# Designed miniproteins, single chains, continued (2), part 24

Each design is a single chain, and the fold is of that chain. pLDDT is the mean over its residues in the fold that is shown.

## One batch from the design tools (miniprotein)

Design m4804
Fold by ESMFold2-Fast:
Structure m4804 (fold): chain A 95 residues (1-95)
Amino acid sequence: SLLEKFEEFVRKLLEIAEKTLSPEDVAYVKELFDEALRLMRDPSVTPEEVVARLLEKARQAYLDGRGKVAEILSTLATALINLFETGEVPELPEF
């Protein structure tokens, strides 16, 4: 299912975050990933709303000087767009 593909992508992206970010930034990214998964399971929430939220959090992270956090959140948003448009997740970028 699309949800199973999204959950697997989130798991893999979190593994990358754990290797590249500070412990505090990992905790923050994990919280946002858990929220994105919860929202995706909510039938009243659209994928477009989840994407918009992730991109707004990425923008805020970028402005706060947390460029790697911004890259990771933008990567998840892009993967969600690709998943709903094509049924597939993209390859994980190098961080």
Scores: mean pLDDT 84

Design m4805
Fold by ESMFold2-Fast:
Structure m4805 (fold): chain A 72 residues (1-72)
Amino acid sequence: MPTKEEVLADAVLAILKGEYYYEKRLAENSKDPKLREQYERRAKRLEEIIREMERLREKGEKVIVPRLITPK
């Protein structure tokens, strides 16, 4: 049974996955190798955050909202 915390975590993960696919698409469509590397680095960082959140959820540990979506 999903808790309110699990529902919120699912919503946050959906947003992060959307950002990940967006950055990947920008990397694939970029002709500038420097810009492509920047987009790939951002996508990799998002992937790491997504994996950590999913790991915490699977272990039943408290999910931490990443600063990446609330930078200030």
Scores: mean pLDDT 72

Design m4806
Fold by ESMFold2-Fast:
Structure m4806 (fold): chain A 80 residues (1-80)
Amino acid sequence: MEEEVRELIRQAEELTRQAEAAFKEGKIDEATKLAVQALKLGSEALQRAIEAKLPQEVRQEALEVATKAGRTSLEINRAK
């Protein structure tokens, strides 16, 4: 459970980074798809961390990843 949540956090961070890179390159559609996937994985990590009652540090990390992915998705959408 904890390892699965940490994997989701890592994947969400990587997808958020890829979305930011694609956005800087002007690949708006690609950036949007990556940001939506990052938000989905980040939100899933947060939900699983809360449900499994993982340590507050892990829950906080999942929240931060989900928040950043959501913010990135919003910024990309506003640039359209």
Scores: mean pLDDT 83

Design m4807
Fold by ESMFold2-Fast:
Structure m4807 (fold): chain A 92 residues (1-92)
Amino acid sequence: SSLLEEIREVAEEIKKLLSPEQRAQLDELMAQYEANADNVDKVVATINQIMALIQQAIAELVAQGDYERAEQLAKLASRFGELAQQHLEQLS
């Protein structure tokens, strides 16, 4: 699916802005997302976990004074959420 490919590409861009620990967490969540891509309840739960991880990463970057990376991560998070919503609409 081109949509799942775009979701994967955005996740890889997000990973570049995360700490090593957060990257490992995102990798695990993305593996769960792809393994359960046809299960609405599991996809919703995984999207919520990914978005929570990204929001925590943004807060940490802001606390460190890294506003440029925080802004880049927020834009990628918005794109990820948009694509994830499109995926959920296809499952409905």
Scores: mean pLDDT 89

Design m4808
Fold by ESMFold2-Fast:
Structure m4808 (fold): chain A 62 residues (1-62)
Amino acid sequence: MSKEELIEEGEALDKELQLDQPAPIPDSSPFKELRPDATSATFDEIIDASIEYFERQQALAA
């Protein structure tokens, strides 16, 4: 059922972007610097880790 499969795939992508669902962490993400063993993270976890990463970089640069 190609049409239903495409709709399901699209909805899954929208949910991964809009909802606080665990998603695979890109290797280039700042989150990987703080949580290298993590395979997935929620949106809030990624945001918190990104803030922590920038704070650490600013502290080192100061």
Scores: mean pLDDT 60

Design m4809
Fold by ESMFold2-Fast:
Structure m4809 (fold): chain A 62 residues (1-62)
Amino acid sequence: MEEQIELGEKVVNGAKSLSEEELQQLGTVLGKSFGLSEEQIAALGAAKTAEEIIELLRKYGP
């Protein structure tokens, strides 16, 4: 779990050049991979920046 969170953060940081829609899609996929609830995945899908997705993954990830 911790290794998956670290990889997710690294991928999102590397993806700073992605569009808002691409970042939201990436956040949703990562949330599903970490086994997050539908509410937590929805929060990731509503994120507007890579920074916001990283913070949500840290908050919700095990």
Scores: mean pLDDT 69

Design m4810
Fold by ESMFold2-Fast:
Structure m4810 (fold): chain A 69 residues (1-69)
Amino acid sequence: MATATFTLPAKDRGILERIAEALARAYGAEAAFEEDEETGNLIMTLTTPAAVANSVAVTDEGTVVTQST
């Protein structure tokens, strides 16, 4: 299993929730959300099967980009 952590502003929570649902449906990823008490940012932890060892980035437009490394 591969785990990736993303930090996003809390104001974008609605977009983040939709992205997590899409990733769970498309890739079988498990998404967990944690609020950073100090900054108020949302921390999203994605756990993917080992076969999906790709980096995922979210653009300012809420578009999910998969990056092969």
Scores: mean pLDDT 62

Design m4811
Fold by ESMFold2-Fast:
Structure m4811 (fold): chain A 97 residues (1-97)
Amino acid sequence: MEKVERARRLAEEARSPDPERRRRAAEELARLARETRDVEVLEIALETAIELADDPDREVVEAALELAMAVLRNVPAELVPRAIGAVLRAIGGLIDL
């Protein structure tokens, strides 16, 4: 589906050396995740949120938290533990310790 191709492209942009591009890619993936129940799109978005939760740029970690929260709303039950883990990881990145 077109959404899967877009999600893959945004996941590639989320690996850009430019933190502004990583932030924008996460924000666009979060919008896509809010509009879909496509498991493949949600899995790509979840993996991207997990990767960006450890980003050195605070704005990118904030975008990763929004992405993880967007994924949590629409993922099937089997992916809920991973999505919760992504949320907690991003929160940990925004808080010392």
Scores: mean pLDDT 84

Design m4812
Fold by ESMFold2-Fast:
Structure m4812 (fold): chain A 97 residues (1-97)
Amino acid sequence: MSEAERLALAAAFVASVAITQANLGDYEGAIRDFEAGAELAERAAKLSSGPVADIFRQAAEEFRKAAQALKEGKVDEAITHAKRAIDLLNQALDALK
């Protein structure tokens, strides 16, 4: 498994934790973990090239949108962005086969 694949899997895992935290009302924890997910996705992008790198950057943007939505109290929007980030990470991981 490549370093980019490990970072992408870690980003997907922290996104799942952040969604659970947001649903339980731990908004500070969820915001922190969405921001961590964005950093992991950006690091995966830097280790990648071409379309896969672009998908990882899109995932990082969705994580940042999730954190921002949650800072505004928009829980459903934050969860929607987090799910999009997970879908993008899975798309990138499938492309790395």
Scores: mean pLDDT 89

Design m4813
Fold by ESMFold2-Fast:
Structure m4813 (fold): chain A 89 residues (1-89)
Amino acid sequence: MDGLDEHIFRLLDRDGDGVISREELFEVLSKTSEGKLSDEQIEEMFDEADKDGDGRLDFDEFKVLMELLKKYLGDEFPQFVRRIQELLS
């Protein structure tokens, strides 16, 4: 298991219910992307990761989102992750 994905998931899961809401994810990603991710792009990535279409991500779906972000951000992904951790710590 990727400890980094699990750590970010726990930080985003403020309610501790084992899922991340669309609203929580949008708030964090929009603040940490420094304008590199539009609301539309975040929505597209969320919808692609949200396999059951319930508007929430479990940990397995969240890992898909992290893979999409890695592909989109490339070399900037580690810096982006650091910003998420700093925002949520």
Scores: mean pLDDT 76

Design m4814
Fold by ESMFold2-Fast:
Formats: C-alpha cells, structure tokens, sequence
Structure m4814 (fold): chain A 72 residues (1-72)
C-alpha cells in the first residue's frame, strides 16, 4: 500500500475516533485528538514534500479536522 493510501486510511480511522468521543460527550478528548492529528499531518507533509498524493491526503485530513473542530 502506498504512503498516501495508508494516510487516507488513518484519516478515516481518526474521523471515526473523533466522532466516537463526541458521541460520548468527551469534548476534551476530541479536541486533544484533533490537535495531535493536525500536528502529525503537518509533520507527514514536511517528510513527504515531493509526493503529490501524500500532499492531497494531508489536505483531506486537515479539512476533516477543521470541520470537526467547528462542531466543538
């Protein structure tokens, strides 16, 4: 599996984890996971600067986190 495909699978899993925390009323846990995931995505972008597929996957992940953060 490509690095971009692995990252997209991780983004989906993180979205599900955030939704679960929100459903449980764990807003602090959701916020912390969003912050940590944002830092990890930015780091992954820097480590894979020459991979356009990774850049697109990072952009998708960051947009997902922005949407989730607005619901907090």
Amino acid sequence: MSPAEELLRKVVRVEEEIRTLLAQGDFEGARKLIEQSRKELEKFREEHKDDPAVQRAVDQGLKMLDVMEKDL
Scores: mean pLDDT 84

Design m4815
Fold by ESMFold2-Fast:
Structure m4815 (fold): chain A 94 residues (1-94)
Amino acid sequence: MEEALRASEPPAPEEVRLDPSVPLHALATGLSIEVMAYALAGRLEEAGRFAARAAEALGDPATAAEIRALLAAGELTVEKLVRLVHRAVDRAEA
């Protein structure tokens, strides 16, 4: 029973690769799904750290800095994280 729950756990943030051969919009969509998976698993701090790295990789260091500031202040929420991730994705697709 534990094994089934472990199998559905999102990979560690350091294990998630950013493949440069993947189109930017497809990468952005996949990263949004991964961030949501971390948040739903109750791993909000890990979701925030991953989202900040993803935003930088998407070319939005301002969103990455904002996520890190909220995380450091203990003010990061799922709603704020989702909005910031969507902002970075929208900018990458523009």
Scores: mean pLDDT 67

Design m4816
Fold by ESMFold2-Fast:
Structure m4816 (fold): chain A 77 residues (1-77)
Amino acid sequence: SLREEVARAEGELLDSLDPDLRDELERRALETTRRDGPVAGRQTLIKLGQELAKQGKLSEEAEQKIKDLEKKLQQYL
């Protein structure tokens, strides 16, 4: 299902990050999820990841995983 594909893409993104970045992004995404729901939480994760990529703080693999998550979330919506 698309829901399972979105969850898998989120997990793959988080696994591609340095532990400190992972913890910070998960924390901020969870704050958004609690307030605005899981779709908004994943959108926050994508936006934060895109900002980190622009700053050169992500690996090429992590940048690709952000794009994968964005694509799957858009298909789910």
Scores: mean pLDDT 85

Design m4817
Fold by ESMFold2-Fast:
Structure m4817 (fold): chain A 67 residues (1-67)
Amino acid sequence: SLAEFFGEAVLGQVEASSEVSNEDVKNALLGTAEKYSKEVAMEGAKAAQKSKLGEGAKKALKEIEEK
């Protein structure tokens, strides 16, 4: 889907940047859920969990699921 392609593109940019932190990933995913959709944010979080910033993604996923 379009949302899946978008999420994967964002993950690629995040992984390429050495300056991106776990908190940046968490905040970006939470912002995506609020402004666009929880579905897009969850797809991004699933992809990001396999990256070096997986802890930020896990925290975001928990907060999205609690709402």
Scores: mean pLDDT 66

Design m4818
Fold by ESMFold2-Fast:
Structure m4818 (fold): chain A 93 residues (1-93)
Amino acid sequence: SMEDVVKELLERLEESKERQINRIKEIGKQFNIPEEEVNKIIEELEKKVEELKAELKEKAKEGASPEELLEFTLEKWDEVVNETNAKIEKLIA
C-alpha cells in the first residue's frame, strides 16, 4: 500500500539522519570543531530532513508512484548530505 511505502521511506530517512548526525559528531571531534558549530550543522540537517519528510508526504498525497517517491527521497537525501559536507569542509579548511 502507499501508506506502507511512505512509512518505510520515513523510517529509512530517520535511520539515515541518525547515522549522519553520528558522522558529523565524530568529524567534529577529529578536527576539533567547536561544539556550538557542530550543533548548528546538526540543527540545520534536522530541519532539512523534516522539510524532506513533509514534501514526501505531500507527493504521496498528490498521487506519486512508489518508484517516484523512492527516487525523490534518494535525490533529496543526496542534496542534504552534499550541503552538510560543504558546511563541514568550510569549518576544517
Scores: mean pLDDT 89

Design m4819
Fold by ESMFold2-Fast:
Structure m4819 (fold): chain A 68 residues (1-68)
Amino acid sequence: MTIKEGDVSKEVLKLQEKLAELGYLDKKYVNGVYGEKAKEAVKKFQKENGLKDDGVADEETLKALEEA
């Protein structure tokens, strides 16, 4: 499963909630739409966790978020 810019889903909402909980995303951007701010938050998380910082939440990124 991969979440990328422009995606709209419950999975995006869960991703954004987790990023906000971890301090990467402002709660006002937890809206279920994977926009630029969510992409920036994912890039920051990826950099801190040694993942490719492309802002695409691939399976490795999603697994790392679930385990954080």
Scores: mean pLDDT 82

Design m4820
Fold by ESMFold2-Fast:
Structure m4820 (fold): chain A 77 residues (1-77)
Amino acid sequence: MGSIKEMEDYLKENIKKLIEEAAKELGIKVEELAKRLIEASEEVLELYRRGEVSEDTARYAEIVKEKAEEILEELKK
């Protein structure tokens, strides 16, 4: 098996914690980083619709976007 599935599994399990830690390291709010990741993921998905990136890259973007959106929903409470 290639690195792609291993990265997908890792992201699904760890992305929320990674976003929280990255926000702390960057000195920004988790909400701000989550919003930026959603924007970046949407840009990657648009590139995929144009045929400029691989399906695997789009799949990673979808995972990141979904988890970032979950974080924003949790923070709205």
Scores: mean pLDDT 77

Design m4821
Fold by ESMFold2-Fast:
Structure m4821 (fold): chain A 78 residues (1-78)
Amino acid sequence: GEAEIDELFDELKELEEEVKNATTEEQLKKAKRKAEELEERALSLLKEESDGQNVLKLIAAALSSMGIILDVQLKLEE
């Protein structure tokens, strides 16, 4: 429902801040694992969603989590 989607976006926002403030490789790796969990959660909710607005929000959440995964991976390869 909407509450689960709101929680997902709240966790994504917190995770973006964690990545921005990360100073160690271990912090970055932990953030990547969390982003992967959030992507899986968004995709699971998407399979059961029938409301068009919620579908778009879940797609946005999945894309945001993938963006965090990519950002962390690029920082780890520097």
Scores: mean pLDDT 86

Design m4822
Fold by ESMFold2-Fast:
Structure m4822 (fold): chain A 100 residues (1-100)
Amino acid sequence: SETKKKLLLLAKEMKELIIEAYYEALEKGLDVTEEINELLELIEKIYDAIVNDAPKEEILKLLEELEKKLEELKKKYPELSEIIEKMLKLIEEMKKLVEK
């Protein structure tokens, strides 16, 4: 499926942005190690769910959990707002593809 390929590419892009956010946090003297590990675990679960053709409802639930954690991270560390907003936009794109 073309949709599945696009979802996997967006999940990979999300993982790259999470790693980038970790390095940006380190440069700013912020300890976000626990939060980043939680985000990496969630995106890996999302990737695996997409690979294994999990039900749409399961993938959406994982995306909603990731979105909630990103909003919490943005509130706690407003210095990371720009990169977190990029991740939130990717979640919106992934949700639209899953709901099709």
Scores: mean pLDDT 90

Design m4823
Fold by ESMFold2-Fast:
Structure m4823 (fold): chain A 85 residues (1-85)
Amino acid sequence: SRELLEEAQKLKKELDELVEKAKKEFPDDPRVEKIEELAKKAKQLIDQIGKGSMPPEVAKQLYQQVQQLFEEAKKILKEMEKKAA
């Protein structure tokens, strides 16, 4: 759906901002590479949703995977910010 694609594009922007924040605040932390890898996987799924050649049910499943990857990346960044990991 159009609404799903708009939400996916919003998450893509938030993923870019999250990666840039991690790289700026923690440039020497090896967990930054994991955040970049999660963001890369999520962006690949968003690009698949954007191609528009799949059933809505499949697009929803891919979007759920994007949300899971985004939540994992946010969790890693929060652990880095707490300094108590």
Scores: mean pLDDT 82

Design m4824
Fold by ESMFold2-Fast:
Structure m4824 (fold): chain A 62 residues (1-62)
Amino acid sequence: MVSILESQSKLNELDSEIKDLSKQYGEYKKTDKNKANAVRKQIAGLITQQKGVRDQIHLLIQ
């Protein structure tokens, strides 16, 4: 139970970070394309981590 709750907390953190970076991406897209591309790569990395955590939860509940 605790491990699943900790993983769910991590998913919530990753979702919040992705949303914050998406806001930054929108602003940088208008002003600095290089920074926008860097933020896009960070978002992609966080999405990959989010999928990994979801896969771990899936294994724990099976």
Scores: mean pLDDT 80

Design m4825
Fold by ESMFold2-Fast:
Structure m4825 (fold): chain A 70 residues (1-70)
Amino acid sequence: SREALLAEVDAWVPIMGEIAKGVAYENAGDYAGAAEAYARAAELAESQPSVPREVVEELREKAEEARRKA
């Protein structure tokens, strides 16, 4: 339904926004900023039942990796 599609989009848009920030920070060499952005993306993904848990795990791993480079 339209409602289900909109709910899915609404769930993913903020997650994708934080992922994009993380990538931008990494490209700029700001690993501390990247870690915070990926951690935020993981928190948003964790709060959304429609988002696969594998995505949450991957984002947490990206945050940890960025933190180690900071």
Scores: mean pLDDT 84

Design m4826
Fold by ESMFold2-Fast:
Structure m4826 (fold): chain A 108 residues (1-108)
Amino acid sequence: DLDAGLLNVDPDKEVPRLLSKAETAVKEGDKKAATDYLVRALALAVRSGKPDLVEQVLNKVHELGLLSPAVVRYLADVLRFYQRPDLAELLENFVKQHGSPEELAALR
């Protein structure tokens, strides 16, 4: 959705919408489209500065079975780029709770 980056969007409404689209894409077997929707949802959540929205995105990644060392590294890189140590802590705690040792190693 081209408009998501160009308009003043309410993240509290748009993030859940993108997560719903990601769930539909997984059900259709399109993991690439699902990952693209989750990345867009994460970017909006980070931009909003709301930890609850970031947590919703991370929970959806886990629910959809998209958690992998590559995905964890990508999410960590995004949070490092935006210099958000508070959100990086949320990612670290999430991976410690739900991830494998290989996924936890990707945070380093």
Scores: mean pLDDT 75

Design m4827
Fold by ESMFold2-Fast:
Structure m4827 (fold): chain A 56 residues (1-56)
Amino acid sequence: ARREPALAAVREAAAELGLEVDLETLTDFLLSLYQDVPEERWRERARQVLLLHAQP
């Protein structure tokens, strides 16, 4: 249902942050954490997930 916009948000956030990530896995993780958010929040949520994933 919301996978396509979530995947687009993850892809755009990863490109913006210059990170190489498994887009499919992070999209699934994002959807599991944030099931009830409006689409306009997907980009911000994707950035938060990517920053957590990039922590050493």
Scores: mean pLDDT 71

Design m4828
Fold by ESMFold2-Fast:
Structure m4828 (fold): chain A 98 residues (1-98)
Amino acid sequence: MKFKLEDLLDPSKVELQAKFLIELFKRLNVPVDTDINKIPLSKLLKAIRDLVKEGVIEGFEDIPPIELLMLLSPVFGRYPGDLNELKRAAHEGKEVEF
């Protein structure tokens, strides 16, 4: 199944967003009713990256995975907390390069 990024960002397309979340949870190997906020951001980021690489998310293939996850944060239902957590995770990733 293919999802257009612009459609995923449209608040009126709730059914399409639900189908996207089901596919994401399937990639994470977790039940579809799992609380998204209990999933580690690193696992969520990897799953989104894999969906983009496989062409499941159509368009903007060159968008960095952290920025793409930030754009999709409204689909997960929590702003601005998720955005701050994503920024923290990105900074923590830099500490692994020493």
Scores: mean pLDDT 62

Design m4829
Fold by ESMFold2-Fast:
Structure m4829 (fold): chain A 56 residues (1-56)
Amino acid sequence: MEEELVEEVRRALEAFLEDPSEENRSELNRAVSRLQELVGTDRAGELVQRISEELL
């Protein structure tokens, strides 16, 4: 479950980095919000930071 949401954030961030459209921004925000609902804001922030480091 957490791993699935991390994968959703990774895919959404990759899409946003390739094409920073309003659509891709909305998908990224949605994916991050779903992760925050599951693990809380602090943990979600740590996971998003790690994904960003892996992609950049």
Scores: mean pLDDT 81

Design m4830
Fold by ESMFold2-Fast:
Structure m4830 (fold): chain A 75 residues (1-75)
Amino acid sequence: MWTPLDAEQQAELDAALAEARAAGDTDRVEAIELVREADERGEPVEEVLRRMLERIAAKEGKEELAEEHLKELEE
């Protein structure tokens, strides 16, 4: 069951998105934006995030990025 993002989770996503933009991590920015859009549309955000991060990892071998990003979103 996916619960909509609460205020704390939204703030964490905001911070992560700002850091990703500052660092020029386009993959991370895209993943965070997709998660936000999924939450806004009432879709299971975790499923969308995992799918996107798996695609990024498969394309560029960046599995470490997927692990770090998922951890930030779970709380």
Scores: mean pLDDT 66

Design m4831
Fold by ESMFold2-Fast:
Structure m4831 (fold): chain A 99 residues (1-99)
Amino acid sequence: LSPRMRAEIAISLALMAYSIAKLSGALSEEDAERIAALLDEAQRRLDAGDYRGALELAIRAAEELARAAEKIEDKEESEELVKLAETIRRLLEEVLEEL
């Protein structure tokens, strides 16, 4: 896959993870807004052809999502979302290294 396609796929997965967390209602409004802002900026950078900048912002969003997920009272949901966010962060880091 091209570097662009890999970046697009990885960022889409980060957006999906955020959407799952938001739809669960488990995220605070503050944490949700912070993560959304990072992902919105990542998408703008991607659209501008700044794949490195987009991936760096998406990595930050995944880190913030993992931190927010740790606050979830349901332990099973918390553990699953933390694991998902960490998996996506690793994928984003791998794509960034291969640019």
Scores: mean pLDDT 85

Design m4832
Fold by ESMFold2-Fast:
Structure m4832 (fold): chain A 97 residues (1-97)
Amino acid sequence: MEEIIEKAKEAVRLAMRQLGLPDELIDEVVQLFVETLKEAIEKGLSIEEFVARMRERAQAFLDELAEKYGLTPEQRERLLDALVQIGAAAFEEIKKK
């Protein structure tokens, strides 16, 4: 599990850097991502329930930080999509163990 989470964390960091987001924001987003993924695994959620929860939490978090960091609508949409895609892939890989 830890190896899959570490790879997913690195994928999130890379996606955020490619979007031109500041390193300060990256650590906060990575923490949200890891916490959401771990909770979904511990609760035995379906992939659909996990995706819905990730979108809900990421949307609320981005609404709070977008004004502080000056995120564009395009950056917000791309980051949300990246978190969902990376999270879903990691969740499915963890469930295979």
Scores: mean pLDDT 80

Design m4833
Fold by ESMFold2-Fast:
Structure m4833 (fold): chain A 71 residues (1-71)
Amino acid sequence: MATLEEYVALGEAAERLGKAHYEQGDFKTASAAYNAAAVAYRKAAEIDPRFEGKAQEMEKLSKEANEKAKA
């Protein structure tokens, strides 16, 4: 299994990618990236519950981006 540090690093990288694509108006890619960040932070939360809030935040951003991608 990946370590807490690996999950956090993956989540941070995916979150940055999601933000960049969201700012470009590429909501489809932003949604996928935020979803990847949510999954990574969920795995981190299984080890350290402090990451539960981050996982929920990324899930909300992924849903918002997905809604905009359908517009």
Scores: mean pLDDT 84

Design m4834
Fold by ESMFold2-Fast:
Structure m4834 (fold): chain A 63 residues (1-63)
Amino acid sequence: SLEELKELAAQLAGGAAEGAAKRVDPSLEATGTGEVVGDKVVGKGIAGDTVLEGEALLSDILG
């Protein structure tokens, strides 16, 4: 369903953002969040004082 695809896209975006933040400082615990905005998904990763944001099209994430 569309809701399942949105949830999956948000989870993937959050995971990617978390991974990116973790790479900046691997010694810190990292968290990631994702949300769907229109046909895009936005990911935000946080590790300590590091904050990273990125956007992707739903089609780019889900294939």
Scores: mean pLDDT 77

Design m4835
Fold by ESMFold2-Fast:
Structure m4835 (fold): chain A 64 residues (1-64)
Amino acid sequence: LTAKAREAIELGSKVDGRKLLARVGERLGLSPEEVQRNILRAAAGLPADPRVVETAIEIAKELL
């Protein structure tokens, strides 16, 4: 999960981060803040929802 979260952060840096967080939140029923928190927690090796990280990677690739 940590490696995937780092990939999500790297891809997110190449796209509109605001749009990315909003789209992930819309798809999963979370606020943009909750999406960002889950990604940062996963990157730090803390408990997080893997669906948030995987969805962020998918949407970031769509926004590229």
Scores: mean pLDDT 81

Design m4836
Fold by ESMFold2-Fast:
Order: C-alpha cells, then structure tokens, then sequence
Structure m4836 (fold): chain A 65 residues (1-65)
C-alpha cells in the first residue's frame, strides 16, 4: 500500500518536473519575442507547479517516515 503510494507520487513528481521544464522554456521563448505578459503568466504557472511539487515531496516524506 505505502510502496504503491510512494511509486505513484514519484511518477506524479516526474510529470510535474517535466511540466516545470516545459513552462520554463515557454517563458524564455516569450521573453525572446518581447511578450512580457505571456512571460509573466508562464512565470506564475511555474511558481504554482513548484508549490505542487513541494506538497508532493512533503507527502512522499510522510509516507517514507
């Protein structure tokens, strides 16, 4: 049960990390194009994804304790 929950969290964390990377690339592209509004939106999306990752890591740590 716990091992399966940990594995599921690890898979979700991996997906979130990929999303963070993608959003970071989109932000860089927006900045290169001079689209400051889109760059700010991608920065905010990246911040939310990092918050989600921290919550997932905390949950994983609780299950491993």
Amino acid sequence: SRARQIAALENTIKSVDEAIREVGELRKSALEQGNLDMAQRYEEAGRRLREIKEELLAKKAELEA
Scores: mean pLDDT 89

Design m4837
Fold by ESMFold2-Fast:
Structure m4837 (fold): chain A 72 residues (1-72)
Amino acid sequence: SQEAKYQFIKETYGDEVLELYQKYQKTTDPAERRALLRQFRDILAKGLDPATQAQLAKHAAEIAAQEREWAE
């Protein structure tokens, strides 16, 4: 369920990542989505543990690929 997925993200990555994930899933505005991408990059830069950094880097890469597609 959506609730179980949100709980998993909250417990694994924390409230900040959960909030960004919820906003990203709900928004279709390209400008807002670009702002959320910058926030993901900021979280990665904060120096999380290596396993969490690797997981978030995968998400950031997917979002960055989508951002490039929108820029076309």
Scores: mean pLDDT 69

Design m4838
Fold by ESMFold2-Fast:
Structure m4838 (fold): chain A 96 residues (1-96)
Amino acid sequence: SEVEEFRREGVDPERVLLVGDDSDPEKIEERIKELEKELELLARARGEGGDMSLVEAVDLLDERSRAGEDPEAIFEELVRRSDPRNVVVLFRRRAP
């Protein structure tokens, strides 16, 4: 799984933030489970050295996703503002 890959690369899975086109928390979890074989991870990135905690980052992701913001824009902001120990990952749907 993606979590096991992150562990193998020395990434703390508890600090991984996933950004996608469906950012509703329940939908994100369901989509990850359904698309485990089909997920395409665009990038794994750490925050630029900001001090935003994991909790604040999750809240920001949740609020902006509910507002219908572009997942790539949310990803970029999280990368810039998050604590560098947080890993922010943008997952992208495969092109049809």
Scores: mean pLDDT 58

Design m4839
Fold by ESMFold2-Fast:
Structure m4839 (fold): chain A 78 residues (1-78)
Amino acid sequence: MKEKLEREIEEGVALIVAGVAALLARKGKVEEAIAFLDEQVARFDEESARFLLETVLELARELGAEELAAWAEERLAA
C-alpha cells in the first residue's frame, strides 16, 4: 500500500514536471525547459525518470516542440 502510494505520487509529480517543461518549450524557452528537465530527471529513480521522459516526448510531439522531442528521444535511447 505505502509503496503503491509513493509510486502514484512520483508519477503525479512527473506529469506536472513534464507539463511545465512543455509549456516552457511552447513559449520558445526550449533551453530553459531542457535545463529544468535535466535537473528533475536526476532527482527521480530510473523508473520514474523513464516515465517522465516518455511523457515529455508525447507532449512535445503533440505541441510540435521538435527540439524538446529530440532531447527526450536521445535520453530514452541512452
Scores: mean pLDDT 79

